Designed miniproteins, single chains. Designs and how they scored, part 49

Each design is a single chain, and the fold is of that chain. pLDDT is the mean over its residues in the fold that is shown.

## One batch from the design tools (miniprotein)

Design m1799
Fold by ESMFold2-Fast:
Structure m1799 (fold): chain A 61 residues (1-61)
Amino acid sequence: SLEELISTLDEETRKKVLEIIEKIKAEKDPSKKEALLQELAVWLLENGVPVEVIEKILKLI
């Protein structure tokens, strides 16, 4: 599950993932939702999260 996957991440990474998920849930514009997903993916990549883990997180959102 998403919660189990997030629990394997460090605290700062978990905070960022949860923050972006809440923004996506509150956003009504599909284009802005896609931009938030892209922002999350780029942030995770730049902070050393493996591509395979990023793909799993994005699929579960």
Scores: mean pLDDT 81

Design m1800
Fold by ESMFold2-Fast:
Structure m1800 (fold): chain A 58 residues (1-58)
Amino acid sequence: SSMEELIDLVLATLRQDVLRGRISLEEARAAAEKFAETLSEEDRALLHRRLDQVLAEV
């Protein structure tokens, strides 16, 4: 779905910004949570699952 694609893109961008030293892991998590506030409960749950996976190795 377009929303799943957007969530994946947002999280991939945040991960790259952390890896490149543009933002901290804490700032990336805060940005993801801010984005989550705009989502439905279902999409927020998906974002949280993907966030744990994407940022676990950073």
Scores: mean pLDDT 84

Design m1801
Fold by ESMFold2-Fast:
Structure m1801 (fold): chain A 90 residues (1-90)
Amino acid sequence: SAAEEALTEGVVALMLGDYERALEHFEAALKSSDPAVRARALLNLGKLLYLLGKKEEAKEYYEEAKRLASKVPGAEELVKEAEENIKKIE
């Protein structure tokens, strides 16, 4: 889907240090009707904010990702990843 493609492009941009493009792609992925894609977009937006030193905002995005992922069957790995990233801030 276009949203999954945006999520992938966002991750690639993040790996390349292109934070502006990463932000645009993750924001596009948030428009997905698929809650699993939205949860991954929220998690990656949290990671981006953490890299930018915005730790409090990053934590809020990780908490939202965890809440959304917890309601998605089979998304237990996303919940765990969000919890691990929250601990990294704490």
Scores: mean pLDDT 88

Design m1802
Fold by ESMFold2-Fast:
Structure m1802 (fold): chain A 56 residues (1-56)
Amino acid sequence: MTEEELRRLILLGVPAKKLLEQYNYPKDRIVRLIKELYEKGYITKKQYEKMLKEIN
């Protein structure tokens, strides 16, 4: 799966925990993309914090 597909799944509201467990993505790759989406304004601070909590 491409980074574009992963980014799209995050934006569609797929839980970060599900991405780790069912799609077998590396945790650090998911964290990096969540940070990029937050920095670019695609997700809110609440969404950012929730996603980070789900994968930690």
Scores: mean pLDDT 76

Design m1803
Fold by ESMFold2-Fast:
Structure m1803 (fold): chain A 55 residues (1-55)
Amino acid sequence: KLKVKVGELEYIIEGEVEKKGDKIIIPAGSKITIDGEEYTLGEDVEVPASLVEEL
């Protein structure tokens, strides 16, 4: 499980992700929860590792 924090918003990512250099790759089909709403990714998404905390 990972948490991505941007300002006051927190995104919880369920499942396994890949670490590549200074980026985290979230694979397609992963679920993200934002303020209690669940979203399913249709494509792989890259985020800076500096914004990611391990839970």
Scores: mean pLDDT 72

Design m1804
Fold by ESMFold2-Fast:
Structure m1804 (fold): chain A 63 residues (1-63)
Amino acid sequence: SEEEVAALIREAARAYEAGDYDRAVELLTRAGVPAAEVREALESGDVERFERLGVRGYLARTA
């Protein structure tokens, strides 16, 4: 559901801020984003890209 995907994205952002990158990758992958793309965004340090991946995960699940 939209609410579940939004919650996963918010938890992923909190995990990222806490330095728990493995959890951030897991949560965004559950939201529908490929783990490789999430890891690349984290390695780049691009917060805007990380946020865009969350939106893409939402769109992938809602079609």
Scores: mean pLDDT 67

Design m1805
Fold by ESMFold2-Fast:
Structure m1805 (fold): chain A 62 residues (1-62)
Amino acid sequence: SEEFLKQAEKEAAEAGMKGAEEAAETLLKLAKEAGVELDIKDKTNSEHVSAAGGELRKHLAE
């Protein structure tokens, strides 16, 4: 049903926000261990978390 699809989309969006938060915490721990300063503007925003991950990768790849 159409209601089932809407519910599934909502659950996926909520899971995405929680996943971003969890990824942000992991990135901050890895950055601290590597001696890298990471500032994540919004830990629930996957784009901000992805950008921080990119910065950490640049520091670790050199």
Scores: mean pLDDT 71

Design m1806
Fold by ESMFold2-Fast:
Structure m1806 (fold): chain A 111 residues (1-111)
Amino acid sequence: MEKLEEFIKALREAAESVGTDPERAADLFERGAKIAAEVDPELANVLATIAHALRTRSPEAFRRAAAVMKSVLEAYGEDVSDADGSREGFLRAVRKTLEALAKYAEEKLKK
């Protein structure tokens, strides 16, 4: 599925950019959300929520994104960083969530 390869590439590029260029990361998350919307609406909503937090930088948007990322990481058996309210902790959680989602997308689409 060509759309999946484009999606995984967008997620990996977003993960690389999130620490250095949050605006670029947000653009890549929005691209990923648009691709995912036709395949997995829940995944699209996760990505759109993270993009919104990176663009607006509001405490409420970050709180919403953190809750969504926590749910994804718990569902996928990944470590959760609930205690770190820092921007660095948020960016780490974003990267970890993206890597988990990319890995599961790759595994799910081998058929």
Scores: mean pLDDT 69

Design m1807
Fold by ESMFold2-Fast:
Structure m1807 (fold): chain A 83 residues (1-83)
Amino acid sequence: VIEAPSEEERERLEELRARLRAALDAGDLDAAARALVELERLARESGTLEAEIILGVAQIYAAVWARVNGQEEALRAALAAAE
């Protein structure tokens, strides 16, 4: 069982997490949704605990951001469109 992602996978996950934060800060929900969908796919493909933790933190951040900014439904719609 692989318990940790490769260095390249970890770098990719952190890049996507940074991209998500930047997109949310810019109010770009389409870019944020694409980053989340890509994070979910990469974490699933990695199958590691660390990747799942990175995904979980990113999902919580996006959910809290959307709640604070009254954008929960808009983010949900963007996520559905990005899949």
Scores: mean pLDDT 81

Design m1808
Fold by ESMFold2-Fast:
Structure m1808 (fold): chain A 57 residues (1-57)
Amino acid sequence: SMEELREKVKEALKEMGVTDDALAEQAARTFVGAYERGDEKVVESAKKLIEEAEKKK
């Protein structure tokens, strides 16, 4: 769901060092909006971000 995608992107951003919750939330909402529009470049960026956050675990 879009809500799950937003939460995953937000958590990935925080794991990558974004300590500002409001900025992480804003960025996550931007990714969800781009995903809904079918913006392939933003979707690929989100996938890479999540993969990098997983690598840090």
Scores: mean pLDDT 75

Design m1809
Fold by ESMFold2-Fast:
Structure m1809 (fold): chain A 58 residues (1-58)
Amino acid sequence: MSKEEAVKKARELALQGKFDEANALLKEHGISPREALEIAKELGFSEKEQMAVTLAAR
């Protein structure tokens, strides 16, 4: 999957409270917290969604 698709899926997992699964997915794709935030902003995620994917990427 693309990095954009990985960030979208990680958002879904994080919003379900599945932060460990979201973290694993982002790390598998080499996505840092900074890169996850940049992609989330580019995709038009809300501030809550941006925070969720950034937290998951840590």
Scores: mean pLDDT 82

Design m1810
Fold by ESMFold2-Fast:
Structure m1810 (fold): chain A 94 residues (1-94)
Amino acid sequence: MMEELKKKGEQGDAEALTQLGSIYLSQGKYEEAAEYYEKAIELDPNNVEALLNLGLSYYLLGKLEKAIEAYKRAYELKPSESVKKRIEELEKKL
C-alpha cells in the first residue's frame, strides 16, 4: 500500500521510494515520480532501476539533458544495448 511505502521511505528504505516513484509514474505524475526516484538514488546511488525510471521521468518532463545523465549512470553500473540506444536517440535531440 502507498501509506506503508511512504512510512518505509521516511525510514530510509530506498526500495520503498523506488516503488512510490513507479506508482506516480504509472499515474502520469512525472514530477512526483522524479522526486521519489531522486530520494531513492540519494540513499542508494547504485540503484539501476531508480536511475532508469528517473531517466524516463525526466524524458517525459522534456528534461532531455537530465534524462541522458540518469541513463548514462545506469549504463555505467549495468551496460545494456537497449539503454545505449536510448542514450543515442536522446543525444540526437539535443
Scores: mean pLDDT 86

Design m1811
Fold by ESMFold2-Fast:
Structure m1811 (fold): chain A 61 residues (1-61)
Amino acid sequence: EERLREVARAMVEAVARGGDLETFEELLTKSYGEEVAREVVELVREGKVEEAAELLVEAAL
């Protein structure tokens, strides 16, 4: 779980720093579904990086 949180945080931070949010949303939709993808992307847009990472970890478990 701790390693998954670190990886999720790193991915969300990379996207927030200048990554392609559109591609990120597509990848999340394919892996976790449209609902999870939309919520994670909205959290990233709001600057809630930690909450976005935590949601990703919970969706992966």
Scores: mean pLDDT 76

Design m1812
Fold by ESMFold2-Fast:
Structure m1812 (fold): chain A 67 residues (1-67)
Amino acid sequence: MKLTFEELEELLRKLGIFPGLDLDSPAARAQLRAVFAQFDKDGDGFITEEELEALLKALRGEAPPKP
């Protein structure tokens, strides 16, 4: 399975990982897009489930993001 940026945004809202982040603000969206782009190196606009798991761990501060 693969997720778009919008689906990632909805998932983060449901999981409460970004509880104080206003994802409607341009600055907050730019920050999230920058993180997304680190895992979407091909620029397809999609992220795999495995990369999503690594991204979620990085956002929680449990593990450094993979290159």
Scores: mean pLDDT 66

Design m1813
Fold by ESMFold2-Fast:
Structure m1813 (fold): chain A 67 residues (1-67)
Amino acid sequence: DEELKIVEEAIKALEAGKYEEALELLKDVNTIAGNLVFRAALAALEGKEELAKKLLEEAKELLEEEL
């Protein structure tokens, strides 16, 4: 799944502090997990670190297929 790989790469970029790179990777991704990572990157750029961490954790949980 190409979108899944892009989301995983965006998560790695976010964890490395490369927020703009994460946003660029996700520009064409329309998944729930992708949208959560995109929002996490935006929150991090706005200095909302707690929100960014929460959104990133939710995205990771979704990718683990908890449902």
Scores: mean pLDDT 79

Design m1815
Fold by ESMFold2-Fast:
Structure m1815 (fold): chain A 57 residues (1-57)
Amino acid sequence: SEALEGARETVKELKEKYGISDEEAEHILRLFEEALKTGDVELAKKAQDEAIKAANK
């Protein structure tokens, strides 16, 4: 889906620009995937929070 592809690109940029670990990238992507499957807005917020946290190290 468009949203999942956007999440993959975001995670790729976090790895390349901010140097997050592969483990952090996988965790963030997993949260986005689950949020998209379930429509869980709270899980989507958690995915965003984890991305911000990882970028800030």
Scores: mean pLDDT 78

Design m1816
Fold by ESMFold2-Fast:
Structure m1816 (fold): chain A 56 residues (1-56)
Amino acid sequence: TEEKIKELLENAKADEEASKKLLEEAKKTNNATLYAAAQILKIGAEIDRELAEKLK
């Protein structure tokens, strides 16, 4: 359980960082596809964090 919690939190952190980078690029290039990709990663990170909380 502790190992699964750590994996979920590491995945969430990585997705959050990737989402921020994609959002910055989307804003600079006005690219709707990159904006959508950033939102997908953000949602995935939120799900992983919620799952980690339930496993505590």
Scores: mean pLDDT 84

Design m1818
Fold by ESMFold2-Fast:
Structure m1818 (fold): chain A 79 residues (1-79)
Amino acid sequence: MTKNQELEAELALAQMGVSIAERYKEKIKEEEKEEELKFLEKVIERAKKIIEESTDPEIIEQAEEVLERAKRIKEELEE
């Protein structure tokens, strides 16, 4: 695969991760909150890595969207 195709695959995994977190955020119990925060931190780290490694502005834009979505969910859970 080209580097851009590899980054597109990583982006798809990050997008899936943030979508799962958004879907289940209201069902997260207090005892599950720490695990969810760790999961979101991994999604954030993955998105940041894609932004740093990609030269494709479309991929960067989508990764920035994932980053902002993941940060928002994390902030809501910490509230």
Scores: mean pLDDT 79

Design m1819
Fold by ESMFold2-Fast:
Structure m1819 (fold): chain A 73 residues (1-73)
Amino acid sequence: MVKEALEGAKEAKKKGDNDMAEKLEKLAKTIEELTRQRDRALAAGDTELAEALDRGIRETEKEVKELVEKLKS
């Protein structure tokens, strides 16, 4: 999903939609940070935190998908 968010940001910039590009780049950074935190939680055996972070990743990925769909319309 990070790659899709970054590709979407490039496409938004090509269309002159800098607002959309900034939102997608911010979401990409959020997914990367949550993924790092989840991996650390899993390594520490903190399954509750890992599950909460995984839920956050899924919600952020859904936002990316919705924004990318709007770009294609």
Scores: mean pLDDT 84

Design m1820
Fold by ESMFold2-Fast:
Structure m1820 (fold): chain A 57 residues (1-57)
Amino acid sequence: PVARAVAPVPKTGPDELALLPGQEVRILEEVDEEYVLVEDAAGERGLVPKAYLEVVE
């Protein structure tokens, strides 16, 4: 699925990915109730809190 960041996403750890508002990412896996593993357009992967994402497809 594709998702879009609804707010700025900070990188607070080495496994996390920072996102700008409106940035689209591909959801690869839901890792728990709070976090998803995503990949950006440059092929970088990281964990992002689900609360910052809106699924667009």
Scores: mean pLDDT 80

Design m1821
Fold by ESMFold2-Fast:
Structure m1821 (fold): chain A 62 residues (1-62)
Amino acid sequence: MEKIREVFSEVLGVEPVGEDDNFFDLGGDGGKTKEIVRKLRELGIDVKVSDVIYNPTPKDLS
């Protein structure tokens, strides 16, 4: 959970990020979606672009 919120904050340039905050409501787009997937995979979290599109909160991705 905490690492996912941190990655959202870093990629979107927004703080704080809550566990229920929608990635796209915070200003996410296609390019930022690819970046967040890359960073989450580097942390050992196996996510796809589609996972972020359909489950776009830190809580749903944890």
Scores: mean pLDDT 79

Design m1822
Fold by ESMFold2-Fast:
Structure m1822 (fold): chain A 71 residues (1-71)
Amino acid sequence: SLEESLDKLIEETVKLAKEISPEFLKRVQEDIERIRELFAQDSPSRQVAAALLAVGLYVEAEILLEKKRKE
């Protein structure tokens, strides 16, 4: 389901954020709360938008982790 996919993506994003920095983890947690609020709305378009935002956050975490590992 979309909800299960969102939850798994959020879990993986938090794992990546923990490897980056405490400051980034805090921002990621704040962004996740907003994503969850959007997903909780009884609207398919809002739920899809929340999923896309979660994908964007995951991609940002991956890029930042790659950059950190190359330093």
Scores: mean pLDDT 85

Design m1823
Fold by ESMFold2-Fast:
Structure m1823 (fold): chain A 80 residues (1-80)
Amino acid sequence: AEPSKEELLKYFEEKVKEAVELMSKILDKETYEELEKKFKEIVEETKKKSEGASRDEILAIIEEAEEELGKLIEEALEKA
């Protein structure tokens, strides 16, 4: 069975949480705090955009958010 809208968003949140935990072990405190703040903003924006969206639209929104998160991780690692 295909995942529900709620399952997709929950999976995304869990993956972001795992990434934040990993980054907390690798990055210095200042870089980590900046990254964590940006991650929170992206998660909240993703949830907001997903309100009233179809399942396919949510998949596209999550994909865009994942690309933005990946970019932020790359930039943070370059600073470390």
Scores: mean pLDDT 81

Design m1824
Fold by ESMFold2-Fast:
Structure m1824 (fold): chain A 74 residues (1-74)
Amino acid sequence: SKEEAEKALKEAGKYLAEAMSLPRTDPRVEPLLRKAIEYAEKAIKLAEESGDKGTLEQARIVLEAARRMLESLR
């Protein structure tokens, strides 16, 4: 549903923002980024099912940002 997609996107954005607020060396960054990825992927699936192109686009942006940041920790 559209509402579920928007809720998942909001959660993904919250986790990404929290991770970005912390120093790269903070042990909380990796689990927060993994949660951002999890919710962004959920938002993508739900947005595709509901045809919500706006939520789909935003979820893809969040997913890409979270993945890039997670790779920078490796």
Scores: mean pLDDT 87

Design m1825
Fold by ESMFold2-Fast:
Structure m1825 (fold): chain A 59 residues (1-59)
Amino acid sequence: REEKIARALEALLADPALRRSLREIAYEAGFPSLATFSRAFREAVGVSPREFAAQLAAA
């Protein structure tokens, strides 16, 4: 779980403009769905992947 979240964080940080979709990032990180990814990410990071990505893009 945490290893998959680390991969997703690396993908988001490497692509802060979100050239790839969140669903694609979730799949590549090893999650079976965007919903499963969003839940695990929120549990680990404290915010949803969409919120995290929005903050990266706004910064």
Scores: mean pLDDT 73

Design m1826
Fold by ESMFold2-Fast:
Structure m1826 (fold): chain A 99 residues (1-99)
Amino acid sequence: MKEETAKLLEEIAELLPNASPETRKKIGDLFEKTAKLVKNPELREALLKAAQALHDGNVEEAIEYLRKIAELVPKITDERDLEIVYHAAKKALEIIKSE
């Protein structure tokens, strides 16, 4: 699941520049909700900053925080945090592909 989660986050980062502002805001809302469920404070902060960047239309900053999350994924020791991030990444990719 760690390798799959990191790959999903990389795909989201690649597709974000071509996503509509409305789609980016939907993903921002998703990541804000995801951050509230995550126990790891570094993961929570990265998710919140990615969400805020998406809401603000700062795509470059959002991509930077998505890459930070992907880098943190192999280091996740809490199985619940990993599952939460995996499902959030999968849903975000579905949102991008459905526009």
Scores: mean pLDDT 85

Design m1827
Fold by ESMFold2-Fast:
Structure m1827 (fold): chain A 60 residues (1-60)
Amino acid sequence: SDEEIQNLIVTDEEIRKKVLEMLNASLEEVKKLGKELIEKYPEKKDLLNKIVEEILKMLE
């Protein structure tokens, strides 16, 4: 799944921008931004959940 996550971030400009926002955000803001992304891209829910989990781990 790491390769799929990397490919998604590299290929999708909007998802990449949101991931960069999350890396500079508070824990609460990361949860909010993650929810917004999943609602916008429900077909990518599993990969987006993995990205949010990894960002939350990095911020803890």
Scores: mean pLDDT 79

Design m1828
Fold by ESMFold2-Fast:
Structure m1828 (fold): chain A 67 residues (1-67)
Amino acid sequence: SAAEERGYAAGELARRLIAERGAEAGNRAAAALAEAEASEERREVLREIGETLRRIGDEIERELQAR
């Protein structure tokens, strides 16, 4: 049915967006942590990473709702 086809397409898009943005976020996180020498600086970087992951989740949600 059209609803099942739309569901599959949305699922595929979600997986693709997660894979693409997850890899980018992971690479940026690794680089930032490698540059952060102090423990306090690393905590700040981790907080920023958490915020970035939440924004990526919101973007994926918006993309799915936009069809």
Scores: mean pLDDT 68

Design m1829
Fold by ESMFold2-Fast:
Structure m1829 (fold): chain A 92 residues (1-92)
Amino acid sequence: SLSRIASLGVAAAIAGVAAILTQNPEDAEVAKRLFDEIADLLEKEGHTDIAREIRQAAERFYEAVKAGDSDAALEALKRMIDALNRGIDALS
C-alpha cells in the first residue's frame, strides 16, 4: 500500500533525525528497522534495486551513528529518504 509506505516513511525520517540528534545507537536501530520494513514493502512491489539501496544506506546510517559520525549519518539518511521518494514515485 502506497499509504502505508508513506506513513512509515514519515516515521522513519523522524526516527532518523532523532538518532542523529541523540547519537544513540538504540534510536538508530529504530530508524534502521523502519527503513528495512519500507525496503521489504518496495521489494514485494518489484522495486528490488530501490529496496537494496535503502537497506545498504540504513546499515551505513546505523554504523555512522554508532561511530558518532554525524556527517556520515546525515548523508546516509539523505540517501534513504531520496531512495524512498523514488520508490513512492514508482508506485504512483
Scores: mean pLDDT 88

Design m1830
Fold by ESMFold2-Fast:
Structure m1830 (fold): chain A 91 residues (1-91)
Amino acid sequence: LTPEQEKEVAGALALIALTVGEMAARRQGNDEASRVLEETRDRVAKALEEGNFDEAIKALQEGAKRLRSLGDDEFARLLENAAKTLEEVKK
């Protein structure tokens, strides 16, 4: 893969992870986590559409921090892992 293709794939995987997380939070009846994941997904999607990979990483990190503050450590870890993957392919 070219560096730009790697970024596209990593971005797509981050959006899939956020969508799966939102579905899981909704299934658990965790409305607060579901909302944070949805807001984070929308922000990441917009950042990727604008070619702003740094903003996508920041959105994931801020979303993870919000989930940590709510005690949703597993969902926070999901966003933290997505952010790390985006940071790795940015290099």
Scores: mean pLDDT 86

Design m1831
Fold by ESMFold2-Fast:
Structure m1831 (fold): chain A 66 residues (1-66)
Amino acid sequence: MIEELKEEIERVAKEAMGLAMRQGDEAAYAEVVALARKGVEAANKGDLETAKEYLERLKELLKRLK
């Protein structure tokens, strides 16, 4: 569902942004913001496959920041 996908993108992005800020990684923070924006935009346009691809990239970035 679009709402569930958007909620998961926002949740993963918030966690990744928090970790990037605490580590002082401005490049990672900017990347998270860009990926989250593109993912939400794709979901809003009904492009669920593209939104899922951005969510996967956000999860990979989060894993690297942990």
Scores: mean pLDDT 84

Design m1832
Fold by ESMFold2-Fast:
Structure m1832 (fold): chain A 78 residues (1-78)
Amino acid sequence: AKVELKDEGGEFLGFSGNTVYVSKINTKAIIFAGSLLGAPFKVVDTVTGEEYLVTSVNVTKGPPLSEVEGEVEAELVK
């Protein structure tokens, strides 16, 4: 898999413009957000304050969020 962010847990909290907010960086939440916004977009971990720029998302399976699969490319921007 070409997925670099592979953490479990956390929640998709929402988005404002091209910025997505999560309680923990989570590959499924990022893929789901990408299906709504399209790349590129920024992801903010509201717990750590870390920011990532998602440059590519390809959704291969979904919905629901718990079963969503795909490929994501992201870089740390904090």
Scores: mean pLDDT 67

Design m1833
Fold by ESMFold2-Fast:
Structure m1833 (fold): chain A 79 residues (1-79)
Amino acid sequence: SNALKAKADELERQANELASQGAVLRETDPAKAAELFRQAAELYESAADLYNQAGDTEKAKHYREAAERLRALADEVAA
């Protein structure tokens, strides 16, 4: 549905913004960067679920993979 896709697009945009903020803070505030990467991962996962419900299985897969990568990055940065 158009509503599911619109919500997924909004969550994707928010996730992109948080991931970008995390990248900026990675060297100066790694703890905050890790938090932002984890939050972005949660939003990508939510977007993936909505894309899947809307029938966009390719986008769903892409954003699930993005979420996994950001969680791994958050763990690396927090160490």
Scores: mean pLDDT 90

Design m1834
Fold by ESMFold2-Fast:
Structure m1834 (fold): chain A 79 residues (1-79)
Amino acid sequence: MNKEELDKWIEALKKLIEKFPDSTLLRDILAVLEEAKNEGMSPEEIEKRLRDLLKKHGITLSPEELFEQLIKVAEELEK
């Protein structure tokens, strides 16, 4: 994960949170990504934190697979 991917994921999550404001999962993911950006976390640290978070929410998708889906949905919301 590079800085461009991180920014794209943050933008996608913000759009999804506007539509689903009660989603604790989306808010928790956004918090991790914003913390990662502010603290300059390594891609490996970000992936580990996201994986642990997804596991706690019972999500079997990898962070990469989840964000591919989230970006796709966010792009559909712009239409």
Scores: mean pLDDT 75

Design m1835
Fold by ESMFold2-Fast:
Structure m1835 (fold): chain A 100 residues (1-100)
Amino acid sequence: PVIVKVKPIELTPEEVAAVRAELLARVRAALDEAIAIVKEDPNSIENLKRANDLILDAIAEAGRRVAEIFPGDAAVHKEWEQQLLALEQEWAKEVEKILK
């Protein structure tokens, strides 16, 4: 390519998909770590609090990154909210399974 352009925030569809996949993978990794913390001692309220704080922090951080990278893209934000809801439901199910 011989065309010089300034593209500070413009991403290709493939780059958008890759960024979203990476952010989802980070939240999923936090979910797996949170589940492991609860499993270490299912009766520990301290472990449950630490695990819950970990997943909430990961969700908040990922949400901030989506807002920074895709400002004003309502479709991307809506899809992201749906994906986070699914992960939150998975977390709730796993906690119920471990505590019962």
Scores: mean pLDDT 75

